# Designs tried in a protein design run: designed miniproteins, single chains, continued (2). Part 52

Each design is a single chain, and the fold is of that chain. pLDDT is the mean over its residues in the fold that is shown.

## One batch from the design tools (miniprotein)

Design m5788
Fold by ESMFold2-Fast:
Structure m5788 (fold): chain A 73 residues (1-73)
Amino acid sequence: SDAEAEKHYQQGLEYMRQNKLEEALKHFDEAIKLASEDSPLLAVAYYQRGDIYVALGKDEEAKEYFEKAKALE
């Protein structure tokens, strides 16, 4: 549900604040999985995934997630 997706998104943001990027990524993945197709949460969750992959030095993977986020806008 979108309510459960929002909870995972907020947990992902909390792990980002703690610099726990792997844990943040898992929660953003769950948020994407649980969100409805038309949820505004999908775009922001994909942007957060992209930001994590940039931080990990994986620019090509980051680009893919930014393209997914942009397609939802």
Scores: mean pLDDT 84

Design m5789
Fold by ESMFold2-Fast:
Structure m5789 (fold): chain A 92 residues (1-92)
Amino acid sequence: AEAERTLALVRAWEERSLGDGKIEEAANLYRKAAELFASGEKVEEGQKYLDEADRIIAELSPEDAERARKAMEEAFQKTLDEVKKRLEEIAS
């Protein structure tokens, strides 16, 4: 289930950004960071994922870096919204 969800998200971002393996990797790292930040748990570990994603982007061309940033921001926000909704359902 978790691996299948990750694959579905990665494929959706790939389709939208025409990403290569590096863009997919960066987007996946942002998703993992978003889950940790939204839960308030392991924030330090989440920061490490963001740092790794930024390193990947630094190796891309400016054009590809822009596409990667868009994919990562969208993935991050979507994941935050999903985790927030799950926490709200548990609290209810």
Scores: mean pLDDT 71

Design m5790
Fold by ESMFold2-Fast:
Order: sequence, then structure tokens, then C-alpha cells
Structure m5790 (fold): chain A 62 residues (1-62)
Amino acid sequence: SANAEQGKAAGEALMAGGATPEEADAAVSAGNSGDVRLAYRIGARAAGEEAARQMLALLGAA
């Protein structure tokens, strides 16, 4: 799982794309649990595909 700083940055990337804090938390939580497909779907729906890709990159980049 990503550390707390990576999770915060990933959530902020989604919120910058228009996600609510609740949507960002749900997407980041799914990503941290290893459900990358669910994380992408929540993120893309909430903030668009580019923000969802950035969120996943932030969670995967150490």
C-alpha cells in the first residue's frame, strides 16, 4: 500500500480534478487495497480519466 503522504497527494490530485473528499477517499482506499480497477472507475467518474491516471501513478510511485 502507498504511505500516508502518497495517499494524501493522490486524493488531492482527484480533488483538483473535481472529486469530493468522500470520492477521493473511496478511490484512494480502493487503490491502497490493491483494487486498481475500482480505484480507476471511482476516480475517473469523479474527476475524469487523466486525474484518475495521476492518482494511480502517485499511489504506485514510491
Scores: mean pLDDT 81

Design m5791
Fold by ESMFold2-Fast:
Structure m5791 (fold): chain A 73 residues (1-73)
Amino acid sequence: MASQEQIREAAEAAAVTPEGEVRGGDAAVAAKKYGSNSAGIAGAAALDLGHERGRGDRATAEEVAKAAYAGGA
């Protein structure tokens, strides 16, 4: 089982641009790169980002979750 840090790192590395924008398509690519289990990891990371950024950025986390699911499922 991946730690919360690993889950978040996967989503951020795959989905966050240098400008700080989240791109769901990149999360899907990362999910495929890390293997079949990583789709769940990236999805969980997007949900965690949504909870942490429930101070304003929930929609972005939902996009990452959708892309991760589509890329790995």
Scores: mean pLDDT 50

Design m5792
Fold by ESMFold2-Fast:
Structure m5792 (fold): chain A 90 residues (1-90)
Amino acid sequence: SEEKKKAEELYKKIVEKAQEILERTDNPVLKTAVESLINALKSALKNVTPEQFKAIAKKGLENVRKLAEYYGDEEVKAIVDEMLAEVDKF
């Protein structure tokens, strides 16, 4: 129950930071990747354990980070690093 609440709090923090990315970037590939991550995490929150949710969130964010690095988007990369720090606190 406490682990489930922590997963829900982590999801809310990720969505907040993801909205910041969507407001800052005009790159359609980055927008699609971030939107897909939010949808995947929303589904995962209902269907997997808190430990599995953390693993899915970390891998998804690492994939968005690599994509931001590929496009040279240092602002998006910095926001993703903030989200990864929140996952590590889980």
Scores: mean pLDDT 87

Design m5793
Fold by ESMFold2-Fast:
Structure m5793 (fold): chain A 71 residues (1-71)
Amino acid sequence: AELSAEKKAALGKLIHEMIVSGKLAGKGMSKEELRELMTEAGHPLSDEELDAIDKDGDGYIDLDELIAASK
C-alpha cells in the first residue's frame, strides 16, 4: 500500500534531515528504526506500510527505497 501524502511529506523531511546530518549510512536503516522515527514524528507506520517500503524484504530500508516511498 502507498503511504498517505502526509506520511510521504514527513518521510521526505526525515530523509533530508538524515542526509544533512550524515546519519544515513549507505546500508540505510532497519524497519524498527524507521518505525520509531516516524512514530516520534507523529506519523506511525503500519507493518504493511513498512513492508511496502522494504522492497528487498531484508529488514533494511536503503536510501533509494526511502526516496521512492516519499514520492
Scores: mean pLDDT 74

Design m5794
Fold by ESMFold2-Fast:
Structure m5794 (fold): chain A 55 residues (1-55)
Amino acid sequence: MLTAEEREAAERGGREAERLSGVPAEKATQGGLDAARSGLSGETAAGLAVLGSRR
């Protein structure tokens, strides 16, 4: 259940993670999308998943 807003938030989080910590934006965005699919709120999921995508 990804809305356009959730996808956009994940993409922005990915880009910010790349800028701040060097994590590839694509990897961080993927984590955000996965968290959003798990039923977290869009922006919260994107933020937490950016940190959680350190796999």
Scores: mean pLDDT 61

Design m5795
Fold by ESMFold2-Fast:
Structure m5795 (fold): chain A 75 residues (1-75)
Amino acid sequence: MSLEEAAKEALAFLKEHKGDLEAISKFAAELHKQGFDPDELYRRMVELAGEEAPELLPDIVALHELIKNEGKLGF
């Protein structure tokens, strides 16, 4: 999966699971296993969200921190 495809799927996931931290956490674990860079994914998601970025930002930030924490903790 390309970075752009991952960012598009992540945005769609966040829209369908708005505020569901458990679902977002499981998705973050999957993205971490696929080896996506959390900072690059964050940047691309914000770019693709455009006008929706302010509304999605809390969940985008949560996803970014969850991917980053798993990378540091190994879980």
Scores: mean pLDDT 77

Design m5796
Fold by ESMFold2-Fast:
Structure m5796 (fold): chain A 76 residues (1-76)
Amino acid sequence: SKAEEYIKKAEEYLKQGDYQKALEYGSQGLTEALQNNDWELASKAAEIISQALKGLGRYVDSKQAQQFSQQLKQQA
């Protein structure tokens, strides 16, 4: 799915330390997963977004994304 493709790219960019690209692709993956009601993938995308935000020094936003990931996991 598109969500899986975006999430895979986001993980690759996280591994490279490219937090801006990880955030971009993670956000696209989250949007696609939510449109498909794929709560497992949406939770995974939100975790990646949280890690990318932390890498960017955006700690408050990272915490919010982590909390959102936990909420999405409860839907799965």
Scores: mean pLDDT 88

Design m5797
Fold by ESMFold2-Fast:
Structure m5797 (fold): chain A 66 residues (1-66)
Amino acid sequence: MDEFTIEVDGLSVRARIVGDQVTVDFPPGMSDEQKARARALALERQRELQDLLARILEALAKRLAS
């Protein structure tokens, strides 16, 4: 289980990767834009870990779908 903190506009947001899922705990008072940015950063880190494995699957899926 990987847990990390994301900083958005000086606000600390906790994010956790559990298996294939990412959970983001938003502090109270965050705007929708700040929440979206925090989610994007959490997903970006998760995606970096999965992207190496997913690149082959996505390229294959695209060729099969094309």
Scores: mean pLDDT 72

Design m5798
Fold by ESMFold2-Fast:
Structure m5798 (fold): chain A 70 residues (1-70)
Amino acid sequence: SKEDIIEELKKLRDKAIEYLKDNPEVAEQFKNFFDEVIKRLEKLSEEEAKQTLETIKNIVDDFIEKVKAA
């Protein structure tokens, strides 16, 4: 459902922000990014929302991997 997709996206947001505790300005930019994505997802079909979630998951996972490597 769309609600499940939005919930997963919020979990990804929280996960990303957790790795940005020492960078509050970047964390705020991330929050704004996720807020815009969630807003757009409400207007998309479930299939389009699923594809968007998959793309965002890949971006967040790549970001966390790079933060851990630094």
Scores: mean pLDDT 78

Design m5799
Fold by ESMFold2-Fast:
Structure m5799 (fold): chain A 98 residues (1-98)
Amino acid sequence: SQQQQEQEIKDIKSILEKLNIEIDENLINKIVSFLSSSSGELPWGVDLEDIKKMPQNKRNLFLTLLYLKASGIEKSNKEIAEAAEVSEETVIELRSML
């Protein structure tokens, strides 16, 4: 829904702000829209339906990791874990899907 996408964008922005990253709202909107409108498998063998079925906090983190990859921004697993309020193990798990 529109409301779910708006919340997802806000959650991604919050993580990026905690990482001291300048926010490209156009890129965030493209990533969120891509996940919502796309079906099948990502080019590196990850099923988009598995991503869509993730708990919201894991899904938001995955989209944040996609943003970082698309932007060429490098952050450590520890920095991302602290900003997203998750374990480093969760970051490593989701990064393995990229």
Scores: mean pLDDT 79

Design m5800
Fold by ESMFold2-Fast:
Structure m5800 (fold): chain A 91 residues (1-91)
Amino acid sequence: EERRIEVDIAVALGLILGTLAKQAVEKGDYESAAEAMNKAAELARQHGFTRAADKFEEGAKLARDPSTPKEEILKAIDEAMDALVAEGEAA
């Protein structure tokens, strides 16, 4: 039960961080978006959600690349959040 609660909390926190990253991107605050995604990646990696962690790290890198379109960054965040939910459900 404790392990299940920890997994559910980790997924919820990761989704909150992903949502904050999306809001930051919509406002043009790419530094805050990258910070939120890196924090989500760290959280995911601590719980063994390697796919979600890798995708959040990719999203953070894209957010810091000024040549990356906003739509591509938002897509990366969505894919990272989807991976987090899938890995949380499989745990």
Scores: mean pLDDT 85

Design m5801
Fold by ESMFold2-Fast:
Structure m5801 (fold): chain A 116 residues (1-116)
Amino acid sequence: SETVLIHVVVETSPRDGKTFASVVALRIDAAGRSTLTHLYFDSEGDKEKVIELVEELMRRALAEGRTVTLVYKNTTTGEEHRWVVRSEEDLERAVEELKELLKDVKLEPVKYLKPK
């Protein structure tokens, strides 16, 4: 069975110590081989855009009949959370819990991470 691994990482830039979020999505095949399918850096400090993107990626994977493993990491606090999403109900719970985790996180604009 094919799975999708989605990483949401909150980290600090070594340039200036600003806090930003990134989203990485990997497709894992039946042999355990990974393919990068999505890479996003939040250059604007927009939590809503991060949440919307994660929800969209999860909905797409479920629509394709895939199981999602969602992983949240905050590299500054060491906090990590993991969800296995197989249904719409799992997805709604994961989105709610991700919103709560991001509630106390201040994302800052890091405009040097803009796509070229």
Scores: mean pLDDT 84

Design m5802
Fold by ESMFold2-Fast:
Structure m5802 (fold): chain A 59 residues (1-59)
Amino acid sequence: SENAALLALKRAGFNDEQALAALKAVNFDQGKLERLITGQLSKGITDPAQLLAAIIAIS
């Protein structure tokens, strides 16, 4: 089945390489990744590079 976290990443403008980097940062914890993305989006952080940097920093 298609991963909901990957769909969220693509909606945030991530390409496949950025999506993989985000997944690696959370040790492939898809639930954690989804929560981090929705948390950052709710704070108004919509740029893919800023989202990725925030995910890495929190992880």
Scores: mean pLDDT 75

Design m5803
Fold by ESMFold2-Fast:
Structure m5803 (fold): chain A 103 residues (1-103)
Amino acid sequence: APSAAEQEAAAAELLPKAEEIRRFAEEVRREAERLGLEEEEVELVTFLVEQAAQRLLADPALSAEEVLALIDATLARTGARLSERARALLERAVAELVARVKA
């Protein structure tokens, strides 16, 4: 098994730390605001991106399709809806997170 130091180094290189996740989520928030999304939808997209990042930290083997399926299950459970523009932003953000983990 890799040592704690090797896991820490891999996380620093491939995966965002908690502060980097927050920064990425903030960048997604700014992009959502720039796209003219409503405040409630900006908060929802930001929350879903943070959840996607936490899922990928727990299981870096997840594909973009699997992460999006987990998001779709969350949306179905809560009855929340995303506009086409918000969905497109979320899909781009998930793809970026997966690419960082699998690079």
Scores: mean pLDDT 76

Design m5804
Fold by ESMFold2-Fast:
Structure m5804 (fold): chain A 87 residues (1-87)
Amino acid sequence: SIEDLVKELEELLKKMETASEEEQKKLLERIIEILDQLANDPRLSASLREYVRDARIGLRKYLEENKLDEAKTLAEVTLRVLKGYLE
């Protein structure tokens, strides 16, 4: 479900707080997979799917550039937007 994906995203972000750099990269790869699933979910509005798609692209770019703090911040902002939509 969308709620299960959003909950997993929240749990992954929480794990990042104590994770090593190598572990953070693995967690970010899973976050990108979750955002890709959400970007293709027809239950989300077209505008929200576009927002999530843009966030996924930005996360991939930050990950490739080893900008882990920027990636985490983008993922946290994206989680906040998703939670606001589901409330």
Scores: mean pLDDT 88

Design m5805
Fold by ESMFold2-Fast:
Structure m5805 (fold): chain A 58 residues (1-58)
Amino acid sequence: SSRERALARAKALLRALLARDPGAVDAPEQTLASMVAALAGVSLETAREAVREVLGEL
């Protein structure tokens, strides 16, 4: 549950970032994951999972 909530939060923040700056999709996945981890307050592992899932939906 806490992991699922962290992943959902990370995915929501990444989607918001991409909506505000669509060019961010061209950033390296490691850079996006680091930003999401810092902004969402989640682990880098969870942020990487969020990046893979959101970019896979595009």
Scores: mean pLDDT 82

Design m5806
Fold by ESMFold2-Fast:
Structure m5806 (fold): chain A 90 residues (1-90)
Amino acid sequence: SAKMEEIDRILAETKKELDKLLQELAAEKDKQKRDALLEEMQKLFAETEERIAELMKSLSVEEIKEAIQKVDELRNDLAERLEKIRQEFE
C-alpha cells in the first residue's frame, strides 16, 4: 500500500540519520557532546515512532503487524549499536 511504502521511506531516512549520528558518537570523546548526540538520536526515534503511529491508524491488521516489526527491528539495531559503542569507549 502507499502508506506502507511511506512507512518504509520514513524508516529508511531515520536509519540513515541514525547511522550518521552513531558514526559521530563512535568518534566523539567529549562527554557533553556524546550526551547531546544521544539526546538527538532519542528525539529522532521518538518523532519517527509518532509519524508511523499516525499512519498505522489506517493500515490493515497485517500491515500494522509488519510496521511494528520493522520499528522493533530498528529499535533493537540501535540499542545493539549503542551498547557496542559504550563498550568501546572504555
Scores: mean pLDDT 87

Design m5807
Fold by ESMFold2-Fast:
Structure m5807 (fold): chain A 92 residues (1-92)
Amino acid sequence: SAMQEAALAELEALAREAAEAVRAGEPLDTIARRVTAGLDALAARYGWSEEQVAQIEAALAWMLNEWAADPSEATVARLLARFVALARRLLE
């Protein structure tokens, strides 16, 4: 649906902003708090369940740790694409 595509686009933007913050050398705990706040706002806006939010948050937390270890554009792009695919399935 158009609403689902809008939700996925905003979620991808949130994840991309987090990746850029990691590359800029921002502290991971600061980025994680910002990501959690953004995810909570999206969940309220789009009516996501607590289970959907928890699964998306877990995926984002894992990606933040992976990006901290390898902040290359190739790794950021690959993990972001996988995340969007996962989020699409979770938000069905």
Scores: mean pLDDT 87

Design m5808
Fold by ESMFold2-Fast:
Order: C-alpha cells, then sequence, then structure tokens
Structure m5808 (fold): chain A 57 residues (1-57)
C-alpha cells in the first residue's frame, strides 16, 4: 500500500525511525511526531516495515 505524505511528514517519519533503530516504533509515536490519524499512521508503519525500516508489533 502507498500513502500520500507531504515532504515534511515523510521526513519526520524517517527521522523518527532512524533515531530508534533498535526500538520498535509504535503507532502512537508516529501520531505524536506527525499529527496523522491512527489509521494513516498504521498504514505508514506497515509500509516502512516492507521497506525494512520498522518492526511492527
Amino acid sequence: EEVKLSVEEADKIFLLVLENPDRKVTVKELMEATGLSKAKASKILKYLEKQGGVIIK
């Protein structure tokens, strides 16, 4: 699945993932960092997992 993000939102998400390489990034953390809804944050997290960037619980 692909999600449409602004450059600013995408940058914040990747920065959050890069800062926590040994920790699982949660949907709540993405929501707080980007202001996205729970549904959008969940979809983005799954997308990043497929790219090898995030481990989802």
Scores: mean pLDDT 65

Design m5809
Fold by ESMFold2-Fast:
Structure m5809 (fold): chain A 85 residues (1-85)
Amino acid sequence: LLCAKVTLTDVTTGDTFEGIICTAEDGTTLLAVLDESGNVKAIYQLSSPIDPSTLKTGDILTATDVVTGTTHTYKIKEILDTFEV
């Protein structure tokens, strides 16, 4: 599973947080939002499949919370790492 660790900004609230974006072989892309301790706080599904290795600062992501169904728009602030699991 190809993943990228990123810093994201919510375009509506201005809040900044760390996340992990992973794309499965079928193209399904998930975003895990991390709390201050590095634990998963929320999981989102991206509206469009992405290749995590091609992410850039300034990219806009539309993400839907898999539990609540609420949609958020995030901007990539920084790419911290790209890795496989």
Scores: mean pLDDT 80

Design m5810
Fold by ESMFold2-Fast:
Structure m5810 (fold): chain A 65 residues (1-65)
Amino acid sequence: MVEKAIALIVRRLEESKPFVSPETLERAYDALLEIMEGGFTLSEEQRQELRARGEAIIREKEEEE
């Protein structure tokens, strides 16, 4: 269940990347992480993967701006 939620979040961030500023994307990512950590028990590996993917998406957006 958690893996499906993580995949959905990553997909939504990727889809939103062209339509929002890097600051908005970062805030949305942080808010989603807080909600996920409050609602689900994430393994250390899942948290690290989600953080790395979010940071990569934000960096790509920043480099294109």
Scores: mean pLDDT 68

Design m5811
Fold by ESMFold2-Fast:
Structure m5811 (fold): chain A 87 residues (1-87)
Amino acid sequence: MEEAVEALVRELGIPREVAREVMELLRRALEAAKEGRYEEARELAERAFDLLIEAARAAGASEEVLKQLEEGKEYYLKKIEEMEKKA
């Protein structure tokens, strides 16, 4: 987790505390998905990416970077949907 937090701080220039909150929300989303709570997993993943995108925008990220983060959000939500279909 800390390595991912450091990567977000280094690559996006966001505050470390915000990066930690994003990673904690994603960890909770993964645990919810593993336990079959797919709706909660989607909500947590959406909140994590929305927080990440807003923090990156505040840090001066380019429109291209922000678009890549939006695509990451869509990809994560599709993975959760795939897990639900296999259950």
Scores: mean pLDDT 83

Design m5812
Fold by ESMFold2-Fast:
Structure m5812 (fold): chain A 74 residues (1-74)
Amino acid sequence: MSLLEQLEQELEEFLAYLESKGYPQEVIDEIRKIVEEMLKRLREALEAGDLAGASEILNESLTRISELVRKAKA
């Protein structure tokens, strides 16, 4: 299994977890959008051999997801 396939599976499980915890559907939808954009950008960076860019994309996207989850609970 590729790293991108593993990441996609983990993110789908994370979204299912948020749904099970009663997070608003609007928050889940926004996170799903970030995930889709992240996976697309990661694939392009990895195909280009840009590991530094791939790391930045991952960190940026996960930070944004974390902030949305935190704000939804505050």
Scores: mean pLDDT 80

Design m5813
Fold by ESMFold2-Fast:
Structure m5813 (fold): chain A 118 residues (1-118)
Amino acid sequence: SALKGKKVLLAADTPEQRENLQALARKLESAGATVAGFARNGQETLELVEKLGDELDVVLLDTRMPGISGIEAAKRIKELHPKTEVVLYDPEVTPEERAAARAAGMKDLGEFAKEVFP
């Protein structure tokens, strides 16, 4: 599996999205990943990325977070840690939001899932 030994950070602001990310985290761990942490907003995401540094392989972000948006967080992560993959976790994203996320260096969840869950 492409996830074996990879460290993953998960970020979502709502209880429903956090519950969905917990289910996804279990699938990622079953594929050999380690969940390194959970963030509730863009600011916490950036703080955990700084703390984990080069050990962090993947960040799954919701684009719709209070304060620092997921797209803005993704841009900062890619600037500081270009090897860290940033994945858009939002099943209800518009085509325009998806384009903005891709421009920020994010992958779609479906694209990521096809790469890591064969």
Scores: mean pLDDT 77

Design m5814
Fold by ESMFold2-Fast:
Structure m5814 (fold): chain A 87 residues (1-87)
Amino acid sequence: EFSKEQKEELRKKLIEKLKEIEGLPEEVLNEIEKIMDEGVRNNESMDKIEKRLRELLARALAEGKISEETYQKALEVMGEIFQEAKK
């Protein structure tokens, strides 16, 4: 439904907000950027992109790469950005 340009703007906003989160490692942020870039390039649905990002964050938490606090903050940022996109 969203254009590639709209998805690219959402990607930029999401990455900018996620960079503000303390305790989010560069490794995890780079994987998030990769998923977003691939999703935008392939014109994947926002729901598919969101699901892949949630799975990535859950794995990072399970592997001890991020704290529960960082995980919750990342989910809140993602929820806000993707909810605004669906309006």
Scores: mean pLDDT 79

Design m5815
Fold by ESMFold2-Fast:
Structure m5815 (fold): chain A 72 residues (1-72)
Amino acid sequence: MMQFSEEAIKLTQAKYQGRVASDPSDETAKRNLQLLKDGRIDQLDDASKQELQQVQQALQQSQAVQDELDAA
């Protein structure tokens, strides 16, 4: 199974939360947001898994972003 950090999951949840807030009829965003909240990462579509992977890689490459999130 692909393993993602809790921070990457939370940031990806925030992205989908924003999409749902902008368009409450976006079924894909609602489904993916719920799957992320339920920890069903393996059930995400390929595009959402790629997005989560990109977020994780960005976090790993940017220690300053990690420090800012930990301070909040």
Scores: mean pLDDT 73

Design m5816
Fold by ESMFold2-Fast:
Structure m5816 (fold): chain A 62 residues (1-62)
Amino acid sequence: MQYAVELVQALRDGDIPAAIRYASKALGLPQSSVSEAFRHGRPDIEEKLLRALRLGGEELER
């Protein structure tokens, strides 16, 4: 998945602006929607974010 690895790395580094940017690219969603999901405002997007984090984490471990 494109940008999922970069998303996981940005979150591990505590770079929230980069994490939002990469999550936007990975999910194909606006940064505003991703930012809302980080605040638990969009359960559907939050679930997609968790999936992307899991896949990116698995790729980083390989």
Scores: mean pLDDT 72

Design m5817
Fold by ESMFold2-Fast:
Structure m5817 (fold): chain A 74 residues (1-74)
Amino acid sequence: DEKLREEFDKEAALEIFRKLGVSEEKLKELEKKSVDEQAEAIGELIRKHPDPEKTTEEVHEILAEHVEKFEEEL
């Protein structure tokens, strides 16, 4: 259960990184990071984005979608 949740959280993080314009090369580096490190990187990207409010909203939508998918697969 917890491992499945972490896997979904990691998939959500990767989708968020792609949405934020992270390169495929940088994505491969970030995939090797822990979930906590990925969350920190997402926060940094949002904070530095020209429209952090809009970006935060989009990130929350992606996270909510992945949580719903996880719940349906249980």
Scores: mean pLDDT 72

Design m5818
Fold by ESMFold2-Fast:
Structure m5818 (fold): chain A 96 residues (1-96)
Amino acid sequence: PYSWSYQELLLEIFLALRRHGPLTVAEIAEILKISQSAASALLNGLAEAGLLERRPGRRPLYSLSPAAEKMLKLDKPIEELSDEEIRKRFEETMNS
């Protein structure tokens, strides 16, 4: 296994949110096989960039932001899309 690029990490986060709904730092770290400190830094950076929404709580939950939904041109909740649809929309957004 190689180190993730930023683009690969971003896509895998979107796919994880599609498959599992809102996720904690610990859950993202487990899914991506990265450290919790790396996951925390990544998720905080994405939330500051407006791509993720952070819900406060005992363990904060991260979900796709309305801005990211518009960026990916989602017409329905991310959980209702297939992995292939997310990959396609991400590719179109990053390469257009």
Scores: mean pLDDT 77

Design m5819
Fold by ESMFold2-Fast:
Structure m5819 (fold): chain A 100 residues (1-100)
Amino acid sequence: SVREELLRLVDRALAAIERALADPTDLDAIREGFDLAHEVTGLAMDHRLPEEVVRLAQEAARHLAQARAALHAGDLEQARAHLQKARADLERVRALLRAL
């Protein structure tokens, strides 16, 4: 089902964010998290899931893009802060999907 596919993508995105939180210089982990959050957003929109799911997935992708920008600027504290915000947004997406 779409719900099961979205949950798998969210779990993979959260795993990538956890790797990036363990090492904020892991640009590949941040990029993987971004790509997966973007895919979650697209699938949620295509299947007309609640606007809150789409919004939170978009916010997570935005925070991951900001984490990448902070890393490029050498600001590891800002990179970590954005990774934590992305994780919180995707954990909320996961909870909403589990309630469907």
Scores: mean pLDDT 91

Design m5820
Fold by ESMFold2-Fast:
Structure m5820 (fold): chain A 81 residues (1-81)
Amino acid sequence: SMADLERTRSMAAWLARLAAHLMKVHSPEETVAEVEVAARTYLSTITDPELAARMRRAVELIVERVRAGEPVDVAEVLALI
């Protein structure tokens, strides 16, 4: 549904902003661990398998950017949802 899509987009945007914030004060490893815990909780609430797959791809992009020491761009993350 559109409500499920909007909720998933909001969760992805929040995870991207969380990662960007944590990168300023934490190591990449600590940032990834925190993002993965939050992402696991959010993924457990998504019942649509296609939206869950898109969310997993969004989380993978966030983790990739954090590990590379590159900026996490909310718009780039949302393009995957």
Scores: mean pLDDT 89

Design m5821
Fold by ESMFold2-Fast:
Structure m5821 (fold): chain A 100 residues (1-100)
Amino acid sequence: SLEESLVADGKRLLEAAKEYLEQGDYEKAATLAGFAAGMAALDPKLKAEALIVQGKAYLELGDYEEAAKVLEKAIELAKDDEELKKEGEELLEKAKAKLK
């Protein structure tokens, strides 16, 4: 289905975003993670994972307000995944600490 194709594309973009994040290309990581989150609109867990990667990239870029926004959304979407929710909460606390 179109929905299955979009989720598959989102997963591929998320893997690429993670690779750019590890390489220190935070702008590409944030951009690709954002596209992955958009394609994963029908898969809340994949969208939460993508938003967490986007938040990590924004934290490295010093974009703390944008990091907080995407991480808050990731936590809402990760509601049934305690590990993913905890990762999002820990990253959000880091973003908020920089804004105080």
Scores: mean pLDDT 87

Design m5822
Fold by ESMFold2-Fast:
Structure m5822 (fold): chain A 76 residues (1-76)
Amino acid sequence: TLTATVPASDTEAASKAAKELASKLSPARLTFESDSGVRAEIDVNSPEEAGDIARQVAKVAASKGAKTLKITVSPL
């Protein structure tokens, strides 16, 4: 499982970014956390997929002006 938190001053803007990622990862499970921004938890079937997802999340966050992105990967 891969977890990433995208900070946002407005949950609506963060939710739109997270939904865009979900559309690219159709088999993945995506969960929203409004109080601290958007937290995405994604199930991955391979370590290569986990790396690709982390890169995609970082790109989306950077495009929205985020300076830092926290990503956590845990075994299933």
Scores: mean pLDDT 62

